# Designed miniproteins, single chains: the designs that were tried, part 39

Each design is a single chain, and the fold is of that chain. pLDDT is the mean over its residues in the fold that is shown.

## One batch from the design tools (miniprotein)

Design m1347
Fold by ESMFold2-Fast:
Structure m1347 (fold): chain A 79 residues (1-79)
Amino acid sequence: GPKKAVFEVDEEGKLKLVDGDPSFKKYDGKDATELGVELVSRHGASVEIVHGEEVVTTTFSTPEETLTFRMTKETLAKR
């Protein structure tokens, strides 16, 4: 199956790998919006956004990888 990774998005919009394949640690400190646009535009990723009670999750899926970006609603309210 595809390699999986979960990232937390900080108040500055930067990614930090918190779970999944350690090869994705290369994206630590990268802007979540810039990586998201790259995944969709260059790699044809499908996007699913789930609005939870305290957390918004955005999942980008390709045949090779599934990347989940997790952002708290508190962090979103500060941006």
Scores: mean pLDDT 83

Design m1348
Fold by ESMFold2-Fast:
Formats: structure tokens, C-alpha cells, sequence
Structure m1348 (fold): chain A 91 residues (1-91)
């Protein structure tokens, strides 16, 4: 049923979001390490580098989240259309 499929999609979405969260955490740790190294070398202030790279990371996360939600919405719409078509064939 559509309700069971919606539940499955929500569970899949939760799992993918957990993976994104792990990737973001790893990237944040890399950004912090690079920021410390650049500051020690006198190339750039830690705070300036972190602000720029976090801004970039946030944009990437928003794009990935949008694609994930959009993809799921398209699949759900197709499933709903198929269900409505089947319902219309019944007496």
C-alpha cells in the first residue's frame, strides 16, 4: 500500500541522513585540522578559514538534502499516480 511505501521511504531517508551526518562530522574535523595548520604557518587566521569552509560545507549539505527530498518526492508522486490509475479501473 501507499502508506507502507511512505513508511519505507521515511526509514530509508533517515538512514541516508545518518550517513550525511557522519560525512559532515568528518569534514568538520578535517576543516578544523587544516585551519590549525594554516594558522601555524601564518597563511590564514583559523576563524576566517573555518567560516569560509563551513559556508561551503553548508551549501553542499543543502544541495544534497534538496536532491534527496526531491528524488523521494518524484518517486512518491509516480507511486500515487499509479495507485489512482488502478483505483479508477475498479467498479
Amino acid sequence: SIQERRKELLEELSEVREKITKEVKEKLEEIEKEAEELEKLGIEKRSKFIAREIGRLLREVVERETQLVYGKEEATAADEDAFIAELGKRV
Scores: mean pLDDT 70

Design m1349
Fold by ESMFold2-Fast:
Structure m1349 (fold): chain A 95 residues (1-95)
Amino acid sequence: SRMEQIRKDIENAIRHARETLEDYEAGKLTLYQTQASLLASGVDIVLGLRALGKEEAAEKVNELFKRLLEAVRAGRLEEARRLLEEIEELAREVL
């Protein structure tokens, strides 16, 4: 179903965000590449959640992604990892 595909797309975007952060921590990506990739993943998750009628979850994820991008820019990678875990938990709760 379309809803099943949207759930899968959200799961894929979350995994991609995790892989992006791991690659950045490993020195495989520049800050610019990391920011662009995380922003794209965040947009996909937010739009996917909205498509599923999960507006409150979408708003919370959008705010958490803003904080995640700021943490990455500031080099606060432990905070960035915790924020991504919170995004994953929130999305899983409503999927």
Scores: mean pLDDT 90

Design m1350
Fold by ESMFold2-Fast:
Structure m1350 (fold): chain A 79 residues (1-79)
Amino acid sequence: MKVILVSNYAKNGEFIDKVEITEVDEEEARGAVETAEKLNESGVAAVGAEILPIDASEEEIEKAIEKAREKTKKALEER
């Protein structure tokens, strides 16, 4: 089943105001979120990732973008 994956990341310790929105399989999206969390915990990267249903509203997508950005910023602060 397809889902929307919203992701944001930091590069070289700097927050990048670029959001990627992709349609992927649900299992692939879950793997991406789990990988992002592990990378954040290990300090290797700062990544925010959110999963939405394929039929998500524009408002839900905007909220996911904000959540992804906040996750990236929090990961940077915890370094």
Scores: mean pLDDT 79

Design m1351
Fold by ESMFold2-Fast:
Structure m1351 (fold): chain A 88 residues (1-88)
Amino acid sequence: SFADALLKLSEEEQREVLERLIEGLLINLPPSVTDEKEYLAETLIELLEVPEEEREEVFERLLSAKNLEEFIEVVMEVLERLRERKEE
């Protein structure tokens, strides 16, 4: 999965992949999207396979990010939590 592939990368490589992914998503926004940030948050939660019980918290944190850098920092925290669940 995308999440498993991303977790094999270094933190620097994860940031680079996330920046490129977000740029690609923004370029290819569906015509029905009215809130770009909400769309990005929902898409990343799905792609990262965030556990159902954590999705609401993660979504709210992503929406609270003031800029792309803060948004990516929240995603990096989520990746670290996922790594801790899968790795020692």
Scores: mean pLDDT 79

Design m1352
Fold by ESMFold2-Fast:
Structure m1352 (fold): chain A 82 residues (1-82)
Amino acid sequence: SMKDLKEEIVDRIIKEILDPSIKPSDGLIEKIRQAVFNGDLKEALELIKKEFEAMFADDPEYGKELFEKVSNAVKEYIKSLK
């Protein structure tokens, strides 16, 4: 389903952001990753939020749920670096 496809895309995005061994697939993922590695949580979350708003414009509540999943993963990763 379209919902399952979007969840798969989200899981791929999380992996590309958090795994330093993976080459970023595009410039936006690279920017998000740089913000995460610099500990700039605010910038990282704002970039992710903008991407999710575009991806889930037709279902903003579902997009919010998946954004919280990504946000929590990024927050825990940045905490692990300190």
Scores: mean pLDDT 75

Design m1353
Fold by ESMFold2-Fast:
Structure m1353 (fold): chain A 57 residues (1-57)
Amino acid sequence: SVREEIRQELVDRLVEKVGVSPAKARQLLDDVEKMNPEGTARYVERWAKKRLEEKLG
């Protein structure tokens, strides 16, 4: 699914930049969104959406 694809893209980037496991990266995303669901989720989703738009065309 598209939503899953976006999350997977972010996980991969976190793994590369931070050096954590994919499972840990997903947990980090969940934690960050929980702390600031409005601001963080919008920022994260916007960035991931831009990447996905390039991929889909």
Scores: mean pLDDT 69

Design m1354
Fold by ESMFold2-Fast:
Structure m1354 (fold): chain A 55 residues (1-55)
Amino acid sequence: ATITALNDEEAVLETDVPVEVNGKVYKGKKVIPKEDLLELAEALKAQGIEVTVVS
């Protein structure tokens, strides 16, 4: 999975496989609030998904 900063408040999460965090399924490209970024990255790592963060 890749997380890319979009602006000061938002980032783009891109996943090649469907992943579920807090009852929401992420597949492909999704815009996420940066405030959710750390929790989402940790949840993906806990599922065994490698996370790459691009500044």
Scores: mean pLDDT 76

Design m1355
Fold by ESMFold2-Fast:
Formats: sequence, C-alpha cells, structure tokens
Structure m1355 (fold): chain A 57 residues (1-57)
Amino acid sequence: GPPAQDYSKASREELLARGRYLMESTGLSPAVAAALLQKVGHASREMAEWVREALEA
C-alpha cells in the first residue's frame, strides 16, 4: 500500500478519499477509519468527526 502520510494539513477531499479507501480496501467501519485518520494520520478531531459523518451518509 501507499506509505503512511501526515494528514494534519490535508483537505476534506483528501481525508474523505483516504477514509473511503480504508473502508473499501480493509473493510473498516466509518468510525474506525475516522479514528485511524485522527490517531495515526494526525488529522484534527473536528476533521475526523466530519469524515466519520460523511462516510456514514
């Protein structure tokens, strides 16, 4: 897979694309995908919450 990246400065589009990739490629739930973006990718809590809600829609 692609190397791990710092998403602390990522756009909404980049975070949503990565979240969808994690769900589709690894079978993760929206909550787990968003948590990984926050904890491992260093996305902000607010951005991770937005991504979780978008992935659940």
Scores: mean pLDDT 75

Design m1356
Fold by ESMFold2-Fast:
Structure m1356 (fold): chain A 63 residues (1-63)
Amino acid sequence: SEEFEELVKEAKELAEKLPEKKEEYLELIEMLVDMAKDPKFSEEGFEGLKFLVETLKKQLAAQ
């Protein structure tokens, strides 16, 4: 979905701005994307990605 694609893009852009943990955040984004594509965990993956975006925004604001 467009909303899902926008969340993935935003999460990756936010991770790029946090170089100390960039690799860890990119790995987490990939895991959540895989979950969102799995019919058994699609809701958890999507909600997890939303939560990660909000968490990354807070981390960036705290710098």
Scores: mean pLDDT 81

Design m1357
Fold by ESMFold2-Fast:
Formats: C-alpha cells, structure tokens, sequence
Structure m1357 (fold): chain A 86 residues (1-86)
C-alpha cells in the first residue's frame, strides 16, 4: 500500500541519517557513504526509481556539507512530495 511505502521510505531516511553520522565519525569518503546508502536502499527493497532520486538528494546534501539530521529532513521532504503526487 501507499502507507506501507511511506513507512519504508521514512525508515530509509532514518537509516541514511545514522549511516552518514557513522561515516562522519569514522572519516569515510563521500563515495563510501553513498555506497552504504545504496546498499541500504537495496536491502530495504526501495523501488529503484525512487532509490535513485533519494540517493541523488543524499549526494547533493553531502556535497553541500549538510548535517545528518538535515539530510534526513531533505529525504522526508522528498517523501511528502512523492506521496502527494501519487
């Protein structure tokens, strides 16, 4: 259902925040963080088109030096817009 997809996307956004926080603490490269984010999307069975859009947001936010919480917020904004347009 749409509600199940929304919950799954919200859990993914939370997982991205935690992965980025771990990456910052352990001095991972941006590419290493993105690889872990892509792996999480696959493991959580996020639809491939949506996963690509969410990963692109993460890549942009990392490049702009945003905090883990700000990245989660950006993903939640994407989720809200995606659900409205269904």
Amino acid sequence: SLADLQRKMALFAQEVQLLYLDGLRNHWSDDEIIAQVEKAAQQMNIPSDLAKKMVEVVRKEIKEGKTPLQIQQALNDLIVEYIKNQ
Scores: mean pLDDT 87

Design m1358
Fold by ESMFold2-Fast:
Structure m1358 (fold): chain A 94 residues (1-94)
Amino acid sequence: MKSLVTLTIEGLPKEVTETDLAILALEAFAKVGIEVLDIKVEVDKEKGKAVIEVLTGKKVSKEEAEKVAEILKELIYERFGVEPKSIKVEVKEV
C-alpha cells in the first residue's frame, strides 16, 4: 500500500528552484523514515508558490506528512534565510 503526499507551499523566495525543493523534500522525507518512490515538483516563481507531489513506498499518515512539512519548512529557512508562509498537506492512499 502506497500514499500520494501533496505539499503546497506559499511564500517562497524567488531564487528557489524545483531542483532545490526536490533535494530538501527528499531530505525531509528521509528524516521521517519515509521511502520516496517518485517526486514531482512545480514552482511558480512569480507567485512564490510550489507544489510537491511524492509517491511513498508505504502508507503515510496525515501526522507523518505534517512532520515532513515542518522539517521542510525548517530546511528552506536554513538554506534561504526565509520561512515559507505556509505548507498545506494532503495525503491520499493509492
Scores: mean pLDDT 88

Design m1359
Fold by ESMFold2-Fast:
Structure m1359 (fold): chain A 99 residues (1-99)
Amino acid sequence: GLEEISKEDQDKARNWIETNLDSEKGNKIFALILEKIEDGLPEEFYRKLLKELGVDDSTAKAFEIIVKIHLEEGLSRENLNEEIKEYVEEIRKKYEEEK
């Protein structure tokens, strides 16, 4: 939760993501982590998609911190941009095809 993460670490994570990831890749990672946190995407499938995106564990953890903060601040699916919504649908389609 937010109590486990200092504001300095939250700001560092946000700045690191903004500096090191392009917006398209960031949005794909955001959609993937959101589906894992909210809809309980299986760990094996989640890890497979992270590997396909070329995402290391450090990048994923930093992004998970940002997503958790947004969820705790009342982020709803209605507030997601269209690119993130499209990636959510892509993730769901891939999961159904591999089930």
Scores: mean pLDDT 67

Design m1360
Fold by ESMFold2-Fast:
Structure m1360 (fold): chain A 101 residues (1-101)
Amino acid sequence: SKQKEEEERKKLIEEIDKRFPVLVMLSPDPQAVRDLLNLIKKALEEGKISPEEAKKYIDELEQRVIDYQRKLDAATSEEERQAVLEEFRKHIEELKKKIEN
């Protein structure tokens, strides 16, 4: 199982690298997404999280990027856009805390 986990880890790192530019470009906050993806990659490389956990975090991040980009596209005022950005950043910080613990 250890060799299988190592192989899965490498494949997931490659998948992160492929998804990285798209997720950053589509994100309401490109820098926050870059920082989170780099954190996930580092935690995965250091063995702090399993490949299964990393996959779950990436899938959750992708879903948040899609959902909040839709909310930004629907926003009609600067105040509404700022509220959407703050809510998105809160979800990113919650994900960071889960990975760091």
Scores: mean pLDDT 85

Design m1361
Fold by ESMFold2-Fast:
Structure m1361 (fold): chain A 75 residues (1-75)
Amino acid sequence: SKEELEKKIEELEKLAEEVIKAIEEGDWEAFKEKMAKIYEIVREALENFSEEDKKEVLEHMEKLMEKILEVVEKK
């Protein structure tokens, strides 16, 4: 459903913010835990969503990963 897709995207955005915070704070354990959670959510979406919804999740994930990489590169 659209509500389920929107909820998953919101969860990914929150986790990405937490990953960025962990990087800025140098919290390697938090970084690993949050990244694992992102991976799990994406994997579940890819197994259960329609092709259109999978594309939406992947496009959103690419944008979030770009933001995370920019923070890493500035360190």
Scores: mean pLDDT 81

Design m1362
Fold by ESMFold2-Fast:
Parts: sequence; C-alpha cells; structure tokens
Structure m1362 (fold): chain A 124 residues (1-124)
Amino acid sequence: GPLDRDPEVQRLRELAVAAIVVGELTGDQELIDNAERALELIRAGRLDEAKLPLAKALNLLGKHYLEIGLLDRALELYELALRLYEEVGDTEGQAEALENLGEVYEKMGDHERAAALREEARKL
C-alpha cells in the first residue's frame, strides 16, 4: 500500500527492527517489548499509537549506542525520541530524552550544552 512506499514510514520500521536486533543481542527485554509493539502498530498503519512505544525503544537503543561510543547515532536516536515524546505530550519521556542528549554532549566534551539540556529537563 502507499504506507509501504513512504520513506519516513520505512525508516520507522527499520529503526524498530534495529531496536529488536540490539535488544536481542544485549538481553534488553524492555527494548524488545517496546520495539515489537512499535513495529506491530506501524505495520497496522496505526502510526500515532506507534509514537510512544517507538520513542521508548529509541531512547533505550540510544543508550546502547552511547555505551559503545557511537555518539552521533545516539544523538540522532535521542533527538527523534524527544520529537516523538513532544508529539504525544509525554513530559516524563521528554525529560528523559533531554537528559540523555545532555549525556551525549557531555561525552562529546560540550559541557555547557549538556548543562543547558539537563536544565530544560528539570523545567518539565
């Protein structure tokens, strides 16, 4: 169908599949559960309902990439998770994504940006 050819929808499916694979390799059951739920909802065309479990999966996937030093990939995943949490109005998820972005910038040596992101998380 048209959704099968949408490059943004295809990217979300690919991210959910990658999250399942990383979850299985790392034994992260919370990552697997959220990524599988997101993939189920994406495949069903229930894209709005997929946003929350996908955001949770991307936050967890980003933590794994951060741990192995893939900082640019962790940044990209946390920025997408933040956007999805903002779109669904999950203020707790927004705060967690901002804190995780702060940790990436701290590891990149940008301590001022890290502190600013942690401050924005505290305001939520």
Scores: mean pLDDT 89

Design m1363
Fold by ESMFold2-Fast:
Structure m1363 (fold): chain A 78 residues (1-78)
Amino acid sequence: SEAEKEAKKKAEEIKKKLLDEYNKQTGPLNLPPEELPWRKKLESLGLEPTLENVLKLIEKKGEEVLQKLLEEAKKEAE
C-alpha cells in the first residue's frame, strides 16, 4: 500500500536523523566522558548511560517510530 510505504520511508528518515544526532555528540570524541551531552539525553529518556543501552535505544526507537506511524496511518483513514 502507498500509505504503508510512505510511513516506512518516514520512519527510516527519523531513525537516520536520530543516529546522526547521537554521532555528532560522541563520534569525534572517541570515548564520551560523564559530562557529555549524550548522557544527558539518555537520562531524559529514562535510560542508564551505558554504551550498549545507547546502541539499543537507537534501534528500538526506530522500530517504535515505524510501528506508531503505521498505526496512525491506518487509524487516520482519510
Scores: mean pLDDT 64

Design m1364
Fold by ESMFold2-Fast:
Structure m1364 (fold): chain A 57 residues (1-57)
Amino acid sequence: SVSERIKELEAEMDKVKTSTANILKTKPVPSADMKKRLADLDKWLKKKKEEIDKLKK
């Protein structure tokens, strides 16, 4: 169902957000390589958010 897919996407996003927060907690000043990966994750999260918004219409 649409509701189930939304929950699955939200769970994936929450997992990524938690992992990112944990990385920043242990390394508050990330390396250039980590900054690039964090930017890629932000882009990925934006795409997932847009997909969820599309499903909620």
Scores: mean pLDDT 78

Design m1365
Fold by ESMFold2-Fast:
Structure m1365 (fold): chain A 55 residues (1-55)
Amino acid sequence: SLFDRLSKQFDAPRQMIQDSINIAQGIGKQLRMDPSQQQKWARMILDTDIATSKR
């Protein structure tokens, strides 16, 4: 699953990973993105959240 892959690749809280996936899927449905595009979007959101959380 996407969650399992992201949780192994990123050292981030479970909630942060899930939130990134949920946001990407919500946007993806509205913009008619394929699953691959949604996965890339989820990774970008997660990476940004990690960077901004490290203040």
Scores: mean pLDDT 76

Design m1366
Fold by ESMFold2-Fast:
Structure m1366 (fold): chain A 74 residues (1-74)
Amino acid sequence: SAKEKVIELLEEILEEVKKNEPENEKFQAGIESAIKAVEEGADPLVIVRLLAHEAKELNLEEIRERLEKLYEEL
């Protein structure tokens, strides 16, 4: 399902951000909140789009591209 696919990718991205950008606690918290929101019934498309926008503002281009690709596949 779209929900399962989004949660799985967000968990992978969260692990990568924790390893490569450990000081970026706000973005990590944002991803954790996004996972919880999707689990609680938020629209996966809205959540992915919002995170892609935040990644763009933070110049995390590889993460932005992964989120945009996921959005296109939903």
Scores: mean pLDDT 83

Design m1367
Fold by ESMFold2-Fast:
Structure m1367 (fold): chain A 66 residues (1-66)
Amino acid sequence: MSPDEQLLEEIERTLEHMRKTIKDAQELLDTIDSMLRRLSQVLDPETLKKITELVEKFKEKVKKES
């Protein structure tokens, strides 16, 4: 195998690992959504809205990078 082919395989492996990390981050976002539903009883409406907007922005970034 040529050095260039070995490097390409290593890059592909690294990208696959990064994609898995992004998927794990999506699961964390689902956990945050669950927490926000519980916290909606305690947090004031303005704070809840700001947090929801931040979470939505982060979800869009994760989807774009995945």
Scores: mean pLDDT 72

Design m1368
Fold by ESMFold2-Fast:
Structure m1368 (fold): chain A 68 residues (1-68)
Amino acid sequence: KPPRAPPLRVPPERLPEALREGARAIAEQLRQSGAPPEHVERMLQLAEEGASPEELLRVVHEIQEELR
């Protein structure tokens, strides 16, 4: 019984809230992985300022590379 999948894209009006919530969840995971708090704070600040998903992904990748 295949479940109904959620939409792949978020409406523009909801995008900032979705980005902030997603960034918060990622920040907690990064902290648990031992990421430097300065980098986590930078990512959260970008999400709060309404940065694009591309910009947030670049910062997340940079933090993940340091955790490698």
Scores: mean pLDDT 69

Design m1369
Fold by ESMFold2-Fast:
Structure m1369 (fold): chain A 65 residues (1-65)
Amino acid sequence: SDLSYGQELILPVSPEDLTASGHPAEDVEITVDRKTGVITLTDRVSGHRLERRMSPLHMEMLGLT
């Protein structure tokens, strides 16, 4: 599907996904692998990394399928 401009800022993940794992989310870098639908959140302060795989529904909503 076509998505509006700036949709790359609206991901199905948040810094709270790191804090739910007990880690600070002070300087979070978010990267998306469009081939696999894997979203990687990295807190550059603590070095902690969290990976989330998007559901097919989320990938379709973001126009990644």
Scores: mean pLDDT 65

Design m1370
Fold by ESMFold2-Fast:
Parts: C-alpha cells; sequence; structure tokens
Structure m1370 (fold): chain A 96 residues (1-96)
C-alpha cells in the first residue's frame, strides 16, 4: 500500500526530528515506526502515530501560549517550542 508507506515515512521523519530535539516520546515513536516498517506491525504503527499526535497537541498548546504572550510568529521555531515543552525555558523568559 503506497499510502501506508508514505504515511510511515512521514511518521518516521517527524519522530526523528522530535528525537533529535531531545523529546523522549519522539525517540519512542522512532523506535516504534522502525519496528512497523521492518515487520508490518500495525499496533506499533498506531502506537507511534498516537505518541506523535499527543506531542503535536502539546506543541500546539505551547505555540498558542507563546503567541498570546506576544512572541512574534517569525521568532517561533520548533526548537524554541520544544524547549518550552520540555521545561528548558519558559514563555516568560522568551517575552522578557
Amino acid sequence: DQRRQARLQQLRASARILAELGHPDGQQALQLSERAERTGDEEAFEQARQLLDQVGRRLEEVVRRLLAAGVPPADLSLERVIDVLLGRTTVEELVA
């Protein structure tokens, strides 16, 4: 299934980016996506997708908080959003 392979590649790419930025759920999703690719394990695929969906919702909440606090959209980077999510910095520090 070409659509499944494309989704798996997108899932793995997203998980890798999150893992490289130090997110533990990104590392777990990467391992699950690699198992899904190797074995065709649908449960591993769904677990990876659910982890990334949860991280995506938390990232969206952090973005909304930063925008509401007056951080310009041009100053938003995935790295900064993840740093806030992981407690490496605060919204208050980014607007000071």
Scores: mean pLDDT 82

Design m1371
Fold by ESMFold2-Fast:
Structure m1371 (fold): chain A 85 residues (1-85)
Amino acid sequence: SEIVEDFKKLAERVLEKAREKGIPQEELDRLQRFLDMLLEYIEKHKDDKAAIENTALTFLDAVSRVLSPEDVEEVKKEIEKILEK
């Protein structure tokens, strides 16, 4: 699924930015597991637009806890682009 691949690439960029910010590896591992769970949910519900949109909001909330407001705004814009496909 193109949507899942786009979210996977976004998750990889989020984890790299969080690592650069100095978030400990244990917290990065927990974040990665959580984001992977969200991606599995999107894959299972790929034909349910509302489920994908709600999961995207959960993704953004998780990201907002580890990134700066400026980086969160960039992630939000990328999510909006993914959802418009």
Scores: mean pLDDT 86

Design m1372
Fold by ESMFold2-Fast:
Structure m1372 (fold): chain A 75 residues (1-75)
Amino acid sequence: MLSEEGRAFAKTADDAQIKVLITMLKDPRPAVRLAAAEALGVAGSKLAEEALKEAAENDPYPEVRKAAKEALEKI
């Protein structure tokens, strides 16, 4: 199989970055949550699916909910 070693390094870096972005979805500042949702949409990671669903349903800001829904469409 192609580069299991390369996949391991890339996955570890991506997983760590995705976890930071998931934490940012719970930030008290709506601008930070919006940026996190957009970044998670670009990443397209299944690790963020549950957190994005929560943000899409429960965030008080419609802009953050919209960004989270758009990010979910990319997963």
Scores: mean pLDDT 74

Design m1373
Fold by ESMFold2-Fast:
Structure m1373 (fold): chain A 99 residues (1-99)
Amino acid sequence: MIDEKIKELEKKIKEAEKNGDYETVARYYHELGVLYFLKGEYEKAVESFKKAADIYENVLKDYEGAARAYRGLARSYNKLGDTEQAKEWEKKAEELEKK
């Protein structure tokens, strides 16, 4: 079930990118990160949350969206045993929420 949802999201991301709908692209990358996290694929969750965060912060200037993605990154790094990276991304999320 999760694998089918991942494949569908990957297809939807490609279509949204083709249409220049970066708000939808960022949202779907965040959802993809959550699904990889639930599947225990934490390195892929990190990649997906990084893509979401980059689009939210640097393309959309949506700092609330970016902060949520950075918290996904922090949780994923904690699962990978990288507690220092997890703390760093949590701090970045907190700093963005102060804007």
Scores: mean pLDDT 87

Design m1374
Fold by ESMFold2-Fast:
Structure m1374 (fold): chain A 110 residues (1-110)
Amino acid sequence: SMEEAIKELKKLVEEFKEKIKKMDDKKFNEELTEAYNEFMEELAKILDKAKLSEEAKKKVQEVVKKFIEEANDIIEEGEKNKDVEKTKKELIKLVDKFEEELIAILKSEE
């Protein structure tokens, strides 16, 4: 159901943000890569189970594409600048925005 998908999405996002906050600065790139890959894999499973309409599916694909592009930009800039704290803050802000956009799409299907 959409309600269950929204609940699972909120939990996944909270867990991902908490992982980012607790990451060791010395192992940041390794821990972030692992957590990000897990987040994206679990997100894909939640969205697939949601049985979205074709219109909602297209909107989700556009939002996911933007998220991946913006996340990669933040990670690349963070690696160049060696500022782990700023990278964490910007990623958390991006994840919050991504959650809001996905929930809006999912709620439109209710």
Scores: mean pLDDT 86

Design m1375
Fold by ESMFold2-Fast:
Structure m1375 (fold): chain A 90 residues (1-90)
Amino acid sequence: SVSAILAELDALVEAGKITEEEAAVKYLQTVFGISEEKARELYEQEKEAGTMTEEVKKKFLNEVLGIDVSKMTEEELKEKLREYIEKLLK
């Protein structure tokens, strides 16, 4: 599942086996169902705009998990994703 892939990517970054950039690219591939090349393009755009990562997180929570994210802050989005990942790893 998308959620299991996100949990695995976070664990790989924590273990130092992949970079945060590589994890972000794979995250974008998973959320949007796009190619690695397209995911890398979106990651580069996010680095310039500083908003795409938050919007990608909102899309995942809203469309995949059915959570209303319309008024959530970036910190609340991180907390919800963390809670979900921790629940999957137990």
Scores: mean pLDDT 63

Design m1376
Fold by ESMFold2-Fast:
Structure m1376 (fold): chain A 95 residues (1-95)
Amino acid sequence: MEEEARNQLTGALLIAGMDGKDIQEIGDLILRLLREGRSPEEIVEELKKTFDLNPIAQELIGRAVELLLGQDDERRRRIIEEAVRRAEAAYKGVQ
């Protein structure tokens, strides 16, 4: 479950980074909205509005957020931080 959520988030964040979006800001917003108790659909809509995410990144984030709902706050934070770290490392490796 954790590995699946992390992998889907990493993929979505890498796609967003390649589209010129800020990977860290997206991760921070996801964690904030999860802490506010927003649904996966509400989180995806806010990210679409704020960052103009492509449909593939939207779908992957929606799936990842559904998996994160089953986790406590500290685990959500660790999964998101690791996904951000991996996506940023992968993005730098393709430049």
Scores: mean pLDDT 85

Design m1377
Fold by ESMFold2-Fast:
Structure m1377 (fold): chain A 70 residues (1-70)
Amino acid sequence: EEKLKKMAEEAEKFLKELGIDGAAPRVKRDILEGNFEEAIEGVRAAGYNAGLSDEDIEKLVKKVEELAKK
């Protein structure tokens, strides 16, 4: 529970750093529910919609994957 909240906060900060903070509420919810697959898909979709580079999208995905491993 507390661990998932921490992961959601870390993901939100990372999304805001890349300027896609509009995706943060959905990604946070998916992480809090333990739904990491949907969180990753949400990050990819938000990145594409925001016009992020493939490199930045991959950084976001890796961040969520790293959080899921803990």
Scores: mean pLDDT 73

Design m1378
Fold by ESMFold2-Fast:
Structure m1378 (fold): chain A 57 residues (1-57)
Amino acid sequence: MLEAIEVAKEMVEEAREEGFSPLEVTRIEFSGYGLVAEGKSAEEVREAMEKLIEEIR
């Protein structure tokens, strides 16, 4: 759980630094923490969030 939360935090911060809009960052954040709440591993959270970030680009 802690590892998955840290990955979600990292991915959200990366999106902010890349210049995504507040709404796009919120979507990424909501998705990432939603996966953590579902019990997904850090690896699964990273993979899913990377895919979402690519789709938003």
Scores: mean pLDDT 80

Design m1379
Fold by ESMFold2-Fast:
Structure m1379 (fold): chain A 75 residues (1-75)
Amino acid sequence: MREELIKTIEEHSGPEAAERFRNSPEEVHELLRLQAELRARVEARGAPPDEAEVALARALEPRVQALAEEIQARL
């Protein structure tokens, strides 16, 4: 999962941005784990995500996006 995100950053923002992302690991690992847990929970239920799950996904999304923007800005 983390490697897939790194590849996406490398394709979009270049290898320097990907390297900075690799060197900023702790928060990213936690964000990716939370996203994976949420996805697994919804999949196990076999139903569409409820309001609390949507709220969690929405909270994680801007943090992941802000991290990507921060990497680009500090290139």
Scores: mean pLDDT 62

Design m1380
Fold by ESMFold2-Fast:
Structure m1380 (fold): chain A 81 residues (1-81)
Amino acid sequence: MDEEIEKKIKEKVEEFNKGLQAIRQRAEDSLKAGEDERTVALRYVAEQLRLVGEMVDFDIELVKKGYDRKKIIELTKKYMK
Protein backbone atom coordinates (compact mmCIF):
# COMPACT_ATOMS: atom_id res chain seq x y z
CA MET A 1 0.00 0.00 0.00
CA ASP A 2 1.22 3.53 -0.77
CA GLU A 3 1.38 5.12 2.69
CA GLU A 4 2.03 8.54 1.08
CA ILE A 5 -1.38 8.59 -0.69
CA GLU A 6 -3.26 7.65 2.52
CA LYS A 7 -1.47 10.41 4.45
CA LYS A 8 -2.19 13.00 1.71
CA ILE A 9 -5.88 12.03 1.54
CA LYS A 10 -6.18 12.15 5.36
CA GLU A 11 -4.60 15.61 5.50
CA LYS A 12 -6.78 16.91 2.62
CA VAL A 13 -9.98 15.57 4.24
CA GLU A 14 -8.99 17.19 7.57
CA GLU A 15 -8.43 20.53 5.75
CA PHE A 16 -11.82 20.14 4.00
CA ASN A 17 -13.67 19.39 7.28
CA LYS A 18 -11.95 22.34 9.02
CA GLY A 19 -12.88 24.58 6.07
CA LEU A 20 -16.53 23.47 6.19
CA GLN A 21 -16.69 24.19 9.94
CA ALA A 22 -15.22 27.68 9.41
CA ILE A 23 -17.68 28.45 6.55
CA ARG A 24 -20.62 27.26 8.70
CA GLN A 25 -19.47 29.39 11.65
CA ARG A 26 -19.11 32.47 9.40
CA ALA A 27 -22.65 31.95 8.05
CA GLU A 28 -24.08 31.62 11.59
CA ASP A 29 -22.18 34.73 12.77
CA SER A 30 -23.36 36.74 9.72
CA LEU A 31 -27.00 35.74 10.31
CA LYS A 32 -26.73 36.65 14.03
CA ALA A 33 -25.26 40.03 12.99
CA GLY A 34 -28.39 40.69 10.86
CA GLU A 35 -26.90 40.26 7.37
CA ASP A 36 -29.35 39.57 4.53
CA GLU A 37 -30.28 35.85 4.45
CA ARG A 38 -29.98 35.62 0.64
CA THR A 39 -26.50 37.22 0.66
CA VAL A 40 -25.32 34.87 3.45
CA ALA A 41 -26.80 31.80 1.68
CA LEU A 42 -25.16 32.67 -1.68
CA ARG A 43 -21.79 33.28 0.01
CA TYR A 44 -22.14 29.98 1.93
CA VAL A 45 -22.87 28.02 -1.28
CA ALA A 46 -20.00 29.74 -3.15
CA GLU A 47 -17.49 28.98 -0.36
CA GLN A 48 -18.66 25.33 -0.17
CA LEU A 49 -18.32 24.95 -3.96
CA ARG A 50 -14.75 26.32 -3.74
CA LEU A 51 -13.83 23.65 -1.14
CA VAL A 52 -15.53 20.91 -3.22
CA GLY A 53 -13.62 22.13 -6.31
CA GLU A 54 -10.33 21.89 -4.40
CA MET A 55 -11.16 18.26 -3.41
CA VAL A 56 -12.11 17.39 -7.02
CA ASP A 57 -8.84 18.89 -8.31
CA PHE A 58 -6.88 16.93 -5.68
CA ASP A 59 -8.60 13.65 -6.72
CA ILE A 60 -7.95 14.37 -10.44
CA GLU A 61 -4.24 14.97 -9.72
CA LEU A 62 -3.99 11.64 -7.84
CA VAL A 63 -5.70 9.77 -10.73
CA LYS A 64 -3.32 11.46 -13.22
CA LYS A 65 -0.40 10.17 -11.10
CA GLY A 66 -1.72 6.60 -11.60
CA TYR A 67 -3.56 6.07 -8.29
CA ASP A 68 -6.75 3.98 -8.36
CA ARG A 69 -9.94 6.12 -8.21
CA LYS A 70 -11.82 3.47 -6.18
CA LYS A 71 -9.01 3.46 -3.56
CA ILE A 72 -9.05 7.29 -3.43
CA ILE A 73 -12.84 7.24 -2.79
CA GLU A 74 -12.50 4.49 -0.13
CA LEU A 75 -9.77 6.38 1.77
CA THR A 76 -11.70 9.68 1.52
CA LYS A 77 -14.78 8.00 3.06
CA LYS A 78 -12.60 6.44 5.80
CA TYR A 79 -11.39 9.88 6.98
CA MET A 80 -14.68 11.79 6.50
CA LYS A 81 -16.25 12.18 9.96
Scores: mean pLDDT 81

Design m1381
Fold by ESMFold2-Fast:
Structure m1381 (fold): chain A 87 residues (1-87)
Amino acid sequence: MLKIELKEEELPEVEVNGHRYKVTLITAKDLNTGKEVKIYLIERYPADGGEPEYYFSVADDPSKLTPEQIEIAKKAGEIYAEKVKAR
């Protein structure tokens, strides 16, 4: 099973068209292979104070990812989805 180390970097918050966007750059590293993948966690907050929506996007060019990097990205996304649900 993959052993993933996650490193988080919060990017500046941006407000566009009545929504606030909080973006976290996540560097996910497989400790067994040393391979890394970068993922954006995007949190979209409505200006009316409603519940945020969550999106995950690979920061690297997905056409150039190896199958192993895709597995790392998927696992990191699963970890963050679970963490978001626990909030």
Scores: mean pLDDT 69

